# Ledger of designs, part 109: designed miniproteins, single chains, continued (4)

Each design is a single chain, and the fold is of that chain. pLDDT is the mean over its residues in the fold that is shown.

## One batch from the design tools (miniprotein)

Design m15777
Fold by ESMFold2-Fast:
Structure m15777 (fold): chain A 132 residues (1-132)
Amino acid sequence: MPPSPLAAAVDRLTDVLTEILESLSDEQREEFFERIEEIIEKYRDKLSPEMQALIDELLANARSLLEKGDYRGFAGMLVNTLLLVASQLSNEDVKELFEEIKEVIESLIKDPELLERFNAALDAVLAELLAS
């Protein structure tokens, strides 16, 4: 079946994030994940207790995948976690969340083509989320 526009955008984001993770050192991958966890923590008080528990489980699973060197699995788990967080936030908070994620990647990636692909994929996901 053809994917929905959101599913297609998520697949592209997962693919480019996987390429980024493969280009990074182990230390840079750990720094990336720690910074993403800190960004998510800023929005924790806006989440229900049930959603907080689900996000904690997803982040624990992402950590396990990263430790095993499953960068595609890690990328997919992390993107799903970010989508769940975004689903609980106002449009303004979602835009701020995605801007903070761009800043993290920009600080780690020196390849301008890979950065442009990441930003385009992330912007596509943001556009679909803001479309309802």
Scores: mean pLDDT 86

Design m15778
Fold by ESMFold2-Fast:
Structure m15778 (fold): chain A 90 residues (1-90)
Amino acid sequence: ELKPGEAEVEVRWSDGRPRGALRPDDKLEITIRLSEGATDEQREQARRLAKRIVAGALGLPADTPDAEMDAAFERLKAEGRVTVREERVG
């Protein structure tokens, strides 16, 4: 569980729909909110959570290896289909 004020991950589809499977034309906006004192480890954990959410939207199994999940995420970023924004909340 994310503690309040440490890290929060929000994912939005370009059409504003609720959570669902990622369609070929979909774009995702991911917002990671971190406390001002968040460590690099906490940032990495939040980024891994964001990647897991994207993997789930792609229909990848929950047990998908981190390397495969990372590859899928980086491909979508390169295609302009995923935008990641990091905000500090204090």
Scores: mean pLDDT 70

Design m15779
Fold by ESMFold2-Fast:
Structure m15779 (fold): chain A 90 residues (1-90)
Amino acid sequence: SALEAQLAAAEAAGDRRAVAEVLFELGVEHYRRGDYEGAVRYFVRALAIYRELGDKEGIFRIETELGILRIEGAVFKDEELLEILERLEP
Protein backbone atom coordinates (compact mmCIF):
# COMPACT_ATOMS: atom_id res chain seq x y z
CA SER A 1 0.00 0.00 0.00
CA ALA A 2 1.01 3.67 -0.20
CA LEU A 3 1.26 3.78 3.61
CA GLU A 4 3.61 0.76 3.69
CA ALA A 5 5.84 2.49 1.09
CA GLN A 6 5.76 5.70 3.20
CA LEU A 7 6.69 3.67 6.31
CA ALA A 8 9.70 2.09 4.53
CA ALA A 9 10.84 5.53 3.28
CA ALA A 10 10.52 7.12 6.75
CA GLU A 11 12.44 4.22 8.36
CA ALA A 12 15.19 4.46 5.71
CA ALA A 13 15.46 8.23 6.37
CA GLY A 14 15.63 7.69 10.16
CA ASP A 15 12.70 10.11 10.57
CA ARG A 16 11.20 8.82 13.82
CA ARG A 17 8.31 11.34 13.82
CA ALA A 18 7.34 10.39 10.25
CA VAL A 19 7.52 6.68 11.22
CA ALA A 20 5.12 7.31 14.14
CA GLU A 21 2.71 9.30 11.92
CA VAL A 22 2.57 6.55 9.26
CA LEU A 23 2.16 3.85 11.96
CA PHE A 24 -0.83 5.82 13.32
CA GLU A 25 -2.39 5.96 9.83
CA LEU A 26 -1.81 2.20 9.38
CA GLY A 27 -3.51 1.62 12.75
CA VAL A 28 -6.56 3.64 11.61
CA GLU A 29 -6.68 1.71 8.30
CA HIS A 30 -6.60 -1.66 10.12
CA TYR A 31 -9.31 -0.46 12.57
CA ARG A 32 -11.55 0.50 9.61
CA ARG A 33 -11.14 -3.04 8.22
CA GLY A 34 -12.11 -4.56 11.61
CA ASP A 35 -8.53 -5.81 12.21
CA TYR A 36 -8.36 -4.72 15.85
CA GLU A 37 -5.15 -6.67 16.59
CA GLY A 38 -3.35 -4.98 13.67
CA ALA A 39 -4.74 -1.58 14.73
CA VAL A 40 -3.55 -1.99 18.36
CA ARG A 41 -0.09 -3.24 17.25
CA TYR A 42 0.41 -0.17 15.03
CA PHE A 43 -0.93 2.23 17.70
CA VAL A 44 1.41 0.71 20.35
CA ARG A 45 4.41 1.07 18.01
CA ALA A 46 3.50 4.73 17.29
CA LEU A 47 2.98 5.38 21.04
CA ALA A 48 6.48 4.03 21.85
CA ILE A 49 8.05 6.45 19.34
CA TYR A 50 6.00 9.47 20.52
CA ARG A 51 7.07 8.67 24.10
CA GLU A 52 10.75 8.52 23.00
CA LEU A 53 10.30 11.94 21.34
CA GLY A 54 8.40 13.43 24.31
CA ASP A 55 5.63 14.36 21.85
CA LYS A 56 2.71 15.08 24.19
CA GLU A 57 0.26 15.68 21.30
CA GLY A 58 1.21 12.38 19.61
CA ILE A 59 0.94 10.51 22.93
CA PHE A 60 -2.51 12.05 23.59
CA ARG A 61 -3.71 11.16 20.08
CA ILE A 62 -2.72 7.47 20.44
CA GLU A 63 -4.01 7.19 24.04
CA THR A 64 -7.35 8.62 22.84
CA GLU A 65 -7.63 5.97 20.09
CA LEU A 66 -6.72 3.15 22.52
CA GLY A 67 -9.22 4.58 25.04
CA ILE A 68 -11.98 4.51 22.39
CA LEU A 69 -11.12 0.85 21.66
CA ARG A 70 -11.29 0.03 25.41
CA ILE A 71 -14.72 1.70 25.70
CA GLU A 72 -15.93 -0.10 22.53
CA GLY A 73 -14.74 -3.47 23.92
CA ALA A 74 -16.50 -2.85 27.25
CA VAL A 75 -19.78 -1.52 25.75
CA PHE A 76 -20.12 -4.30 23.14
CA LYS A 77 -18.57 -6.93 25.47
CA ASP A 78 -15.95 -7.69 22.84
CA GLU A 79 -13.78 -10.04 24.90
CA GLU A 80 -11.36 -10.58 21.97
CA LEU A 81 -10.73 -6.81 21.64
CA LEU A 82 -10.24 -6.47 25.42
CA GLU A 83 -7.77 -9.42 25.42
CA ILE A 84 -5.81 -7.84 22.53
CA LEU A 85 -5.59 -4.53 24.45
CA GLU A 86 -4.48 -6.26 27.70
CA ARG A 87 -1.82 -8.28 25.82
CA LEU A 88 -0.42 -5.53 23.56
CA GLU A 89 -0.70 -2.29 25.60
CA PRO A 90 2.41 -1.36 27.61
Scores: mean pLDDT 84

Design m15780
Fold by ESMFold2-Fast:
Structure m15780 (fold): chain A 64 residues (1-64)
Amino acid sequence: SEEERKLFSERLRQALAEKGMTVQELAKKAGLSFKTIADWVLGKRLPSPEELAKIEEVLGVKLL
């Protein structure tokens, strides 16, 4: 839903800020494209379970 995309976007932005990590750095460390993570930050889409697990591992926090 739109509400889930907005909540995920807010949590992802907060996690990046707390870790001092850029979208580019997260993309590189998680093995994902910059555009994929940028779309999440903009609230355009939600990650798959596999993509979510990768970024949660890199950031050391749960996002959903």
Scores: mean pLDDT 86

Design m15781
Fold by ESMFold2-Fast:
Structure m15781 (fold): chain A 65 residues (1-65)
Amino acid sequence: SALTAELEARYEEARRRGDEEAFIEVVTEAARLLGIDISAEEVRELIENGEMEEFIEKLAEERRK
């Protein structure tokens, strides 16, 4: 879908540039679109705790529902 394509493009660009703030913003927006109530601050904590890979997997699972 259009929303998925836009979010994937923004995610890839943020990763390519090493732009942590843009990465946090796009992940937060994707989570909220999937009905997950999370703040940018909480996403930052996931990065600091090494839990980001697990969270991305959870987002992929929710997208499949």
Scores: mean pLDDT 76

Design m15782
Fold by ESMFold2-Fast:
Structure m15782 (fold): chain A 63 residues (1-63)
Amino acid sequence: SLEEKLKSLEETLKNHRDELARIQAEVAANPDDEVARTELRGLQSTIDNLEKEIKKLKEEIEK
């Protein structure tokens, strides 16, 4: 169902946000770590896309 998909996406978003906080701490500890900075950018992009998908799905459920 759309509701089950939404719940799954929201749980995935929570997990990615927790990982983002961890990577942000790594970048803060070592700002010259290009690997960590690249990972941070990639994860932020993934979160942004997931938030857009969740918003679209919520709008579809409300129809």
Scores: mean pLDDT 84

Design m15783
Fold by ESMFold2-Fast:
Structure m15783 (fold): chain A 73 residues (1-73)
Amino acid sequence: MKEKLKGLAEFAFQAARDAALRTGVEQGLENLKKVTEILAEDPDAKDVAIEVGEKTSRETQRLAAERAALEAS
């Protein structure tokens, strides 16, 4: 079960990330956050939720750094 959920989460992450790169990132990150929250409600999917959350956090840090650079300019 967890491995199948991980595969679905990875697929959703890739699809959302590709869409986010085209539309400006924020919408994709919000969608990934919602997926992570849904997975976190399932006790059997907690580990998958953590992994997806870590990837989402990394992309959020990239967005924050880019915005900080733009505001500094």
Scores: mean pLDDT 63

Design m15784
Fold by ESMFold2-Fast:
Structure m15784 (fold): chain A 89 residues (1-89)
Amino acid sequence: SSMLAELQEELDALEAELAALEARFREAKAAGDVAELQAIADELDALSRRSRELGFEAYPLDRDLSNRMLDLSNEAGALSSEGRVAVRR
């Protein structure tokens, strides 16, 4: 259905956004850029929440797609937590 195609495009966009944030995270961590790590952690938290919401919406339509969205939410959340630990006093 067109709705499933739209959700797949949303997942592809979220996966691309996570990959970009992972690359930025590696660069910021290597540079010791605390301010950038905090900004990336905030963006990862937002991505995690959006992916989780889409996962719940996808669940009655396609459980595999829902699981992929929820997995992405967990990956983004885990990386956000790592970033926050790196900037913690």
Scores: mean pLDDT 89

Design m15785
Fold by ESMFold2-Fast:
Structure m15785 (fold): chain A 73 residues (1-73)
Amino acid sequence: APPPFDLAEDFLYMSREELEEALRKLGFTLPEEVVDELYAIAREAIANHDGVLPPELRARVERLIREHSVPLP
């Protein structure tokens, strides 16, 4: 099953470690490069968009999580 897209709404307020733990609890992991890109987007949203994801960045976050989440064994 795909991971819940609610993570795309909440991850702005999560540390990297909190996101990785949340994904692990759901039975998934993300490549380090994808986690780096997610937190680059988070920094942009905080700095330039008052901590709110604009629709294009939200769509990118959702796509990254959906396409790059790997099920844990």
Scores: mean pLDDT 73

Design m15786
Fold by ESMFold2-Fast:
Structure m15786 (fold): chain A 108 residues (1-108)
Amino acid sequence: LLEEARRLIEQAKRAVEAKDFETAVRLAEEAIRLLRELSKSKDPEVQREVIELALELRRILLEVYRQTTDPEIKTRTLALIGETVGIIQEIIDSSDPELAKELRELVE
């Protein structure tokens, strides 16, 4: 799942470079589904990796939002940005206090 999520995020980045925002959003939706599954892990290393991938995906989605002129794609992109923030917050809130502090510093 982790390697598949990385692959989808890299493909989404390439789609943005090609100005194929529909493909970028579709790939982001799939990546978020995998990150949601991975967020159930209590392994600190997996939790750090999921947050890093969610942050990268958020950056990609912000770029889609800035460049697209399609109102439907803008709306979908904002919803997905909210999903990435939700995943990050859920992991931080479910982590032990020491790890939660480390993860908050990574996000800020």
Scores: mean pLDDT 83

Design m15787
Fold by ESMFold2-Fast:
Structure m15787 (fold): chain A 72 residues (1-72)
Amino acid sequence: GPSDEELDAATLVLAAAVYKVIADRAIENGDFETAKEAIKGLEKLAQTARSLGLNDVAEEIEKIIKELKEKV
């Protein structure tokens, strides 16, 4: 089965994908407060990835955060 590291990485990637969808939809609807809350969720996920040594996962989440912040 997958290792704990692989499960942690997969969980963070899936959670980040969900937050990205929420943020993108909120931006499309002009709901910038919901978009900002989703970005805060992504920032917490990036911090969690860093704390677990999943630096590649953290860097991908940080890239998503940067792109979203340019739209709000």
Scores: mean pLDDT 89

Design m15788
Fold by ESMFold2-Fast:
Structure m15788 (fold): chain A 79 residues (1-79)
Amino acid sequence: SAANERMVRTYVGLARHELAEFERAYPDQADLIAELRALLDAFEAQLRANADDPVRQEALVQEFGRRVRALLAEAERLR
């Protein structure tokens, strides 16, 4: 649905922005960037599949955000 597509674009866009910032900060982390892209693809599919379940969509958004931040923190730890 159009509403689901809008929602998916919104959250995927946020994740895309975080990935872009990560890539700028850690350009040598190609493997982690690839993992983030794979995670983003799975996340997008899950949001689309749960269009009619706002509670699950919110949980998915929170979990994805935590996973993205964990990967960013792992890269930061290598300073």
Scores: mean pLDDT 77

Design m15789
Fold by ESMFold2-Fast:
Structure m15789 (fold): chain A 86 residues (1-86)
Amino acid sequence: GIEELAEMMERGVEVARAMEPELGELGRLAARLAEEAAEEIRKAKSLEEAIEVYTRMSVEVAKAAGMPAEEAERAGEELRAKWLAA
């Protein structure tokens, strides 16, 4: 549910922080975005809203990593569809 998505984001923050020596600024940005997403997910009124926050954060991290916007947004839509079907 919502809490499991928030926990997943928190684990993502730990991974991003652990990789900061290798990723530098990108690792720091990913950790910050995941922390913000975890807070928004906890405030979500429905699982659907929580999934939207999760996918939006994933798209933003992908764009920051240099993925073309169209590819990042398509990947986000696929991720959203998988979570809604689960």
Scores: mean pLDDT 77

Design m15790
Fold by ESMFold2-Fast:
Structure m15790 (fold): chain A 92 residues (1-92)
Amino acid sequence: YEELIERAERLAARAEALGQPELAALAREVIEVVEEAKKKGVEEAIKEAEKAIEALERALEAIEAGDELEAEEELGIAALHIASAKLILKKA
């Protein structure tokens, strides 16, 4: 789970360097979700956080390639997985 936090921190730092505040904000939300899931022992929230990180990594690749449509789609996918993780944590 330390690897997921490290990946999210790298995403946030790179997003800030590229002037991408939305990607940076979502990456920071993933860190919060992973930390809370670890404290509560909620494995399903970790799975959703992992899917969010994968989507954010694809969004970053799309941004760097200049593919605005792909970037927007992947940011949306990441936001959905973050919302799912938060809902799982709220029920736990």
Scores: mean pLDDT 86

Design m15791
Fold by ESMFold2-Fast:
Structure m15791 (fold): chain A 78 residues (1-78)
Amino acid sequence: SILEYVEKKRKELLAKTDVDFNRKVIDKITEEIKKKIEERSLTEQEINDMREELFKKIEEALRKEQEEALRKRREALR
C-alpha cells in the first residue's frame, strides 16, 4: 500500500539521503490512479490534487519521523 511505501521510504531517508524518494512515491500514486482513469473514474485535477496532498503528507510524515528519531536518541543518551 502507499502507506507502507511511505513508511519504508521514511526509514530509508533517516538512514541515508534518498534523492529519488519523492519521484518514486509520485510515480506509484500515479500508476494506481491511472488504472482508475482508464475507466474515467477520476479527473486529471483529482489526480493532481491527490499527488500534491500526498506529497505534503509525506513531507509531514518524514519531519515527524525525524523528530521522533532525534527524541529517542536524546533519551538514550541520558
Scores: mean pLDDT 58

Design m15792
Fold by ESMFold2-Fast:
Structure m15792 (fold): chain A 81 residues (1-81)
Amino acid sequence: DDQAVLEAAEALLEDEAEEIVKEMEELFKELVEKGMPEEEALGKALIEGLRRALAILEERDAPPAVLAAVRARLAEAEAKL
């Protein structure tokens, strides 16, 4: 269940999950203000947020299933750009 894996990832990220979302929102706004299409800006913000989350999860020795799920989502987001 992808939802259960995401909940586990959020629990491992703790307070940093909220910080990552805030940074994604700030990056999205900056890219849109620079004239990037909203769909492309959202994709780039998502990729950056997922990279940040993955780095923190790796530092915290997250379970392999959680790391694999985040990596799969990152690869999917990168493939759509």
Scores: mean pLDDT 79

Design m15793
Fold by ESMFold2-Fast:
Structure m15793 (fold): chain A 64 residues (1-64)
Amino acid sequence: MDEILSLRRQAAKIAGEKLTEEQLKNTTPDDIREWSRKLFEEGKVVAAVQLDTLARQVQKLLES
């Protein structure tokens, strides 16, 4: 649980999203992938790749 929340917090920080702890708890892998896609369109390729990796990690932990 703490690990999933930590990954969500990292994703929000990279995406520049200012979320409350409750909003972070409700952040889905698809939300993080959408942030990744948006940053990629803005030319922020490194940040977009980091977000895609975090989305995959959150998804795997949720499936555990």
Scores: mean pLDDT 82

Design m15794
Fold by ESMFold2-Fast:
Structure m15794 (fold): chain A 69 residues (1-69)
Amino acid sequence: SLEELQQRLNALLRGLGIDVGPSDTEDEIKARMEERIAELEARLGPRWKEAAQVTFDLIMSLLEKIKAG
């Protein structure tokens, strides 16, 4: 369901340390993700980026499914 997809999206975003409000647009969420990923990559190094890429791709897939549904 759409509700389950949103719950999964919110859980993944929280895993990255990103808080999302009901007023946030898809583009705003993407911008916050990119900023947070860049911060963590700078702090933890390229190994973190490789691990986070799978999570990033999953978040993007969930956002597209929510938009399409």
Scores: mean pLDDT 73

Design m15795
Fold by ESMFold2-Fast:
Structure m15795 (fold): chain A 90 residues (1-90)
Amino acid sequence: MAGEEARAAIKRLEEEIEKNPNLSEEEKKELKEFIRLARRALERFPEWDSLRVQGLASLALIEGWPVAEELAARGWEAVVEKAREIEAKL
């Protein structure tokens, strides 16, 4: 099931962050914030796959969780459209 796949993917990412000797403490802190947001996304949308959960976590890092959650509540297409708007400004 998608939620099981997403949970396994998040756990794998967290373990890789902890094991990676090439990451600075600052980089680990930023990646742990991403993992925290990914877990929050999965708790809010337990039916989502790892791609969508990670996409929402990335959006939350840029826009903040309240904005990301509101967009996600409208559906995955709203998250994708916001991500495209951000990409177009880069």
Scores: mean pLDDT 81

Design m15796
Fold by ESMFold2-Fast:
Structure m15796 (fold): chain A 116 residues (1-116)
Amino acid sequence: SEKLEEALQLKEEALELLEQGRYDEARELVLKILEIAKELGLPSFFTAQLIAKHLKKLLEEGKYDEAIALLQRLLSVKPQSEEEELIDPALRLLLALLEQGRYDEALAFTEEIIKL
C-alpha cells in the first residue's frame, strides 16, 4: 500500500524530530501517521485511540507516574508488524512530554488523538 509506505516514512521523520527535541513538528507528523492508519482501517489506529483514552484519564487524575510506567511498558514490547510500528512515535512523544513535566501538552496530544 502506497499510504502504508508514506506512514512508515513519516514515522522515521517523526522519530528523528523527537531525538532533536522538535516536539511540535513531531506531533504534526504523528497525527498524520494516525490519520493514514485510520483511513486504512489498521488495528494500530484503534490501539492508539484506546491508549490515548486511558492516558487522558490518568493525566486528568494527576497519575503521572502510572502514565509514564504504562508508556514504558508499551515501548518495551517489540512490534510484530510494520503497522504496529506506526504507534511508536506517539508513545515516545507522550513519554518525552511527561518526563519533562509538560503535562498540559501531553493531555492536549491525547485529546487530539481521540478526536481523529
Scores: mean pLDDT 89

Design m15797
Fold by ESMFold2-Fast:
Structure m15797 (fold): chain A 78 residues (1-78)
Amino acid sequence: MEEVEEAKFRAKLLIMIAVAHDVIGDKEEARRDALEAVEVLLEAGASRSYIEKVIDELLEKGLLTKEQAEELRKRIRE
């Protein structure tokens, strides 16, 4: 459980970095940071609802493509 909380904190930092990259126009770096945030949560075994919430937030911010979001969701749902 503590490992999941650490992963959530790390993912939050990566999302903040992704937003910063997006704001300054570094779209590729922003997308990479967003993908890494979701990967960290998947590897730590964060809950499905939490990971889906993060994916939806990243999609809303334009930090993930619909195709990337679907591939990540498949990894949660088998």
Scores: mean pLDDT 82

Design m15798
Fold by ESMFold2-Fast:
Structure m15798 (fold): chain A 69 residues (1-69)
Amino acid sequence: QIEELKKQLEELTKQLVEAARKRDLEKIKSLGKEGNELLEKLSEIDPELAKKLGREADRRALQAYLDSL
């Protein structure tokens, strides 16, 4: 269960990083919504892990976006 959610979030984060690098705002919004839904599910099981993975995803996406400027 947790491992499946982690894999789904990592795959989504990779897509979010690519969308951020391309500055595709529509895709960023769509993927961000899906990521938040996965993090909410994970938070019900392990809120500390959800916060950690959410911060890492945001950091990676922000860095890719800034590097695209």
Scores: mean pLDDT 83

Design m15799
Fold by ESMFold2-Fast:
Structure m15799 (fold): chain A 94 residues (1-94)
Amino acid sequence: ELARLEELIEKARELLEKAKKLLDKETVLEIDELVGLADIARAIGKIVNEPLEGLKKALELLKEALEIALKNINDPELKEEIEKLLEEIDELLK
């Protein structure tokens, strides 16, 4: 479960970096804020010895960033990749 959370976090970061190249500066700033909050959540989880909870919170924040990217991009291939990742995230966070 921990390894799967890390895998989905890495995939989310990769797709967000691709999306940011296609988005306006304001939308990029909104995404970067959520990514920063995800990094903080991971760090806090490690500090309080709750790394699983930190990773889950980070993934929830990255999910929000992916949803923002999905609403604002027009690349159909990237949209499909983001939609599939969002489905995987939802399944894991049940």
Scores: mean pLDDT 85

Design m15800
Fold by ESMFold2-Fast:
Structure m15800 (fold): chain A 77 residues (1-77)
Amino acid sequence: MLVKAELVDGRLLSVEFAKTIEEAQKLAPKLKEAFGADEVLIGETPHGYAVIAYDASVKDGSVEKVAKILEIKEFYK
């Protein structure tokens, strides 16, 4: 499991990758707890699934920018 964290104006935005939706669904609550994130989203990428954990104060389309970089078209949940 590869963990990548991006700081957006000192606010939490963290991304982990999973090969399957089932792995992503198991990672989502763990990532939220590990980083103390307020929100978590799962998105399908061309290479698998991304689990994005972020603080609720993150605004300005930062999550949308990450989704565009990872080529996520839709989020689950």
Scores: mean pLDDT 68

Design m15801
Fold by ESMFold2-Fast:
Structure m15801 (fold): chain A 90 residues (1-90)
Amino acid sequence: MKEEEEREKRRQELLDKFKEAADTLINHYIKKLKEDGVSDEEIEKFKAELNKLKQRYLDKLEAAPEITDELVEQYLIEFAREAEKIYESV
């Protein structure tokens, strides 16, 4: 049914919105670490940790009975806060 197809499309768009915003933030921190002279090995560990965190939030979104813009925004704020703490630990 078109209505279910539009709902699934909307759900995918919201998941993609989270992925794109999270990837933008991860790339921003990777650029900062490179500018600060952090080793490629440490940058790869940092990238792996942030990607694991990103997947954790994606799993939470996919497990939600309904994905809303408000839920995506909330999880992006939480992701950004945790990402900042991980960045500060490098």
Scores: mean pLDDT 84

Design m15802
Fold by ESMFold2-Fast:
Structure m15802 (fold): chain A 82 residues (1-82)
Amino acid sequence: GLQSEINDLFNEIKNLINKLPLSEEQKNEIINDIESEIKKFGANILSDGKIDASSLSQEQKNKLINILKHRLNILKEALKEL
């Protein structure tokens, strides 16, 4: 479902951020920025770090997926230069 796709994308993003040659503090800052964007879009971040998008319409979930795919692509391009 769309909720599992959202969580899969967010997990891949977090995994790629952890591969960046940055401090743990800088990595956490990037993750917190993305989580803030997810929350502003109307989704919740659960205590286990999973995204709850159940309050979002199908159209809103698709828009969030596109936002996360865009961020993932930027991270993949950054890692190619390492």
Scores: mean pLDDT 86

Design m15803
Fold by ESMFold2-Fast:
Structure m15803 (fold): chain A 64 residues (1-64)
Amino acid sequence: GASEEAALAAAQRLAETGVANAKAAGYLDATGEARVEGDRAIATVKAGDITAVTEISLEEARGM
């Protein structure tokens, strides 16, 4: 529903920001992924051998 779409969009923005920051730091092959799991959205950024995961609640995403 709308809450899940908002959460996914917020997670996608976090993943894109993380990828941009990683590439600026020299990790040119950095990738990002966003998904919704239950009542939260998850942004994953992979930069070389480093993986960073950020979770956003659906309520928080509605305000973004």
Scores: mean pLDDT 75

Design m15804
Fold by ESMFold2-Fast:
Structure m15804 (fold): chain A 76 residues (1-76)
Amino acid sequence: GLEALFGIPEEGMRLILKPLEAKNPSLELLRKYGGEGLRLIRIPVELRAGPVHEERLAEAEKLYEELKKELEEKLK
């Protein structure tokens, strides 16, 4: 699953993706294009017993935006 790409548990990945989906609906499009798109990024996230740090979410969002641009170029 996605945890293999990001080095975090699947439950943790769901917590990360939920805020990103609310903030950027285009993440749903990346999910439609599947693991190929997500394989281009690795989000170093620490989800140890607590909420995700805002700094980690900002880093993930930056990587997501970079991946989105790459996929938009590829899909043209």
Scores: mean pLDDT 48

Design m15805
Fold by ESMFold2-Fast:
Structure m15805 (fold): chain A 99 residues (1-99)
Amino acid sequence: SSLVEEVRKLLEEIRESEDPEEIARAAEELSELLLKTKDKEAFEVALELVEELLESEDPAKLEAALKIAMAILRATEDKELILRAIGLILRAIGRLLDA
């Protein structure tokens, strides 16, 4: 869908940016889009980005990972996606506490 294309654009902005303000803005827009669309493919692609962001040493990317995973947790009723989001949220919190 066109909404999945918008999700992919925001994912790319977060992935490629080194600007904390741009990362935070794109993460906010992505989170709002995920909550609005509730699209399973969009959730799966966004969770893949969250896994990539958790490998980053950039606190802005770690904060973006937490925000996106929290949005998916709130948006989805899929048990497997819920469990995956919870695991990634806990990893993000652990990484941020060590920073």
Scores: mean pLDDT 84

Design m15806
Fold by ESMFold2-Fast:
Structure m15806 (fold): chain A 84 residues (1-84)
Amino acid sequence: SAEEQLRQLMAQLQQLVEQLRQAVRDGASRAEVDAIVNQMEAVLQQIGAIIRANKISQSLLDELNQLLAEAQRVLGEAEARHRA
């Protein structure tokens, strides 16, 4: 189902968020951070396509919005660390 596909993409996004946090903590290179960010952007585009095309339950949208807030926070942390 669309909701099962969305849950799988949300799980992938959560793993990428954790990977990005770890990369930032470990002082990973700009190239390594950019690779993770590019993967996150691809997953976010797929999530956006699913929610535009399908009716999603409010409980799942609430879970998604919480995950998106965490993703935005970690992306901001990565950007701050790599300011030139």
Scores: mean pLDDT 85

Design m15807
Fold by ESMFold2-Fast:
Structure m15807 (fold): chain A 73 residues (1-73)
Amino acid sequence: SIEEEIEKLLAEMKELVENIDTLSYQEFVEKFKEILKKLQELMDKYNVTPEQKERIQKEVLELIDKAIEKLKK
């Protein structure tokens, strides 16, 4: 289902953040942006509910915060 595809993309994003130290800054940013683009296109195409959209946005923001913390040296 579309929700399963969204959860899969979120899982890929989580894996990317967990493995951020194995990637260059450029590789991380490019891969993260690609997943984010796919997620946005999927949400727009299938008109997900406002509640689901809010949940997804919250998870993405939490992952961005984790990435920022991990990138601080």
Scores: mean pLDDT 81

Design m15808
Fold by ESMFold2-Fast:
Structure m15808 (fold): chain A 100 residues (1-100)
Amino acid sequence: MVTQEQKDRAKQLNNQNTLDIAAARNREAYEKHGTAGKAVAAGEAAVEAVERGQISYGRNLAQVMRQYKEEHADDKEVNEAADEGLRRVEAALEAYRKAE
């Protein structure tokens, strides 16, 4: 039998592994486009996650993009990249809800 605690732990481990993969993608994007590149990579990964039904992961990446906006509030490129990513994630989440 799988308990709620075991399910929560499995989700945390899966989220950690997925965050590590996202961090590697963000590292590659950063080398080309700095923090704005990291925001773009996070947005793409979040949309892919939502399309696969990984809603929790998609929302977690949306939070990472909001964090980039807060950390780089004066950087127009970072804010534009994060805003576009967030818009795409919200649209994907809405489409997912309507498909139920």
Scores: mean pLDDT 71

Design m15809
Fold by ESMFold2-Fast:
Parts: C-alpha cells; sequence; structure tokens
Structure m15809 (fold): chain A 83 residues (1-83)
C-alpha cells in the first residue's frame, strides 16, 4: 500500500539520520571532523529531513530521490573518515 511505502521511506530516512549522527559524533571524538566531512554530513541530514517531509506529504518519488542523495553523501563522508 502507499501508506506502507510512505512509512518505509520515513523509517529509511530516520535510519540514515542515525548513521549520519553516529559518524558525526565519532569524527568529533577522534578529531577527524574536517570541514569537508562536516559539510557532507550536514547536507545528508538536510536531505533526509527533506525526504521525511516529502514522504509525509505523499511525494514518495521525491522522498526516495532525496534518500538516495543522502545515502551517497553519507558514503562519501564515511570514505573520507576511514582514509
Amino acid sequence: SMDKLRNQLINEANAGLLRVNDLLEEAKKNGKLTPEIQSLLDQAISLYNQAIQYAQNGDLKKAQELIDQGHQLYIQALQLYVS
């Protein structure tokens, strides 16, 4: 159902926010929070929050696009962090 898909997208975006916040805190603790990593994580947070809003408003296609973009920025930040 559309309601099930909406809830799945909201849950996926919230899971993304948790991963981003975990990496942000880890990078802060280890003194590895560079401006580039901070920028990527801040952008990912913005995209996930926007995705939740679009999903709540019924724009599931836009919500998925924003989640996918957020995931890509998180992966980039993670790659920089582990380098």
Scores: mean pLDDT 92

Design m15810
Fold by ESMFold2-Fast:
Structure m15810 (fold): chain A 87 residues (1-87)
Amino acid sequence: GGVQKLIELLERTIEELREAKNVAEADRILHRAREEVEKLDVPEEAKNLALEGINRAIESVRKAKTDEEARKGAIEELEKTLEKLKE
């Protein structure tokens, strides 16, 4: 269903973040993911949960002091969001 497309998008975003070289690339990946989520025809509750998770990941990237901290913080926020979406 629609929630599955959202899960697949977030899983792909996590993999892209694992390969992100720096804070700027992680930020670009997350903003692109947010735009893609906003365009998805999925239940509003699931969409809002995903958008909140991505916004938390963006905030984590902006507060990060190293490239590694940015990647790990963003991935952790999206992994938490995926677990909630799979419930």
Scores: mean pLDDT 87

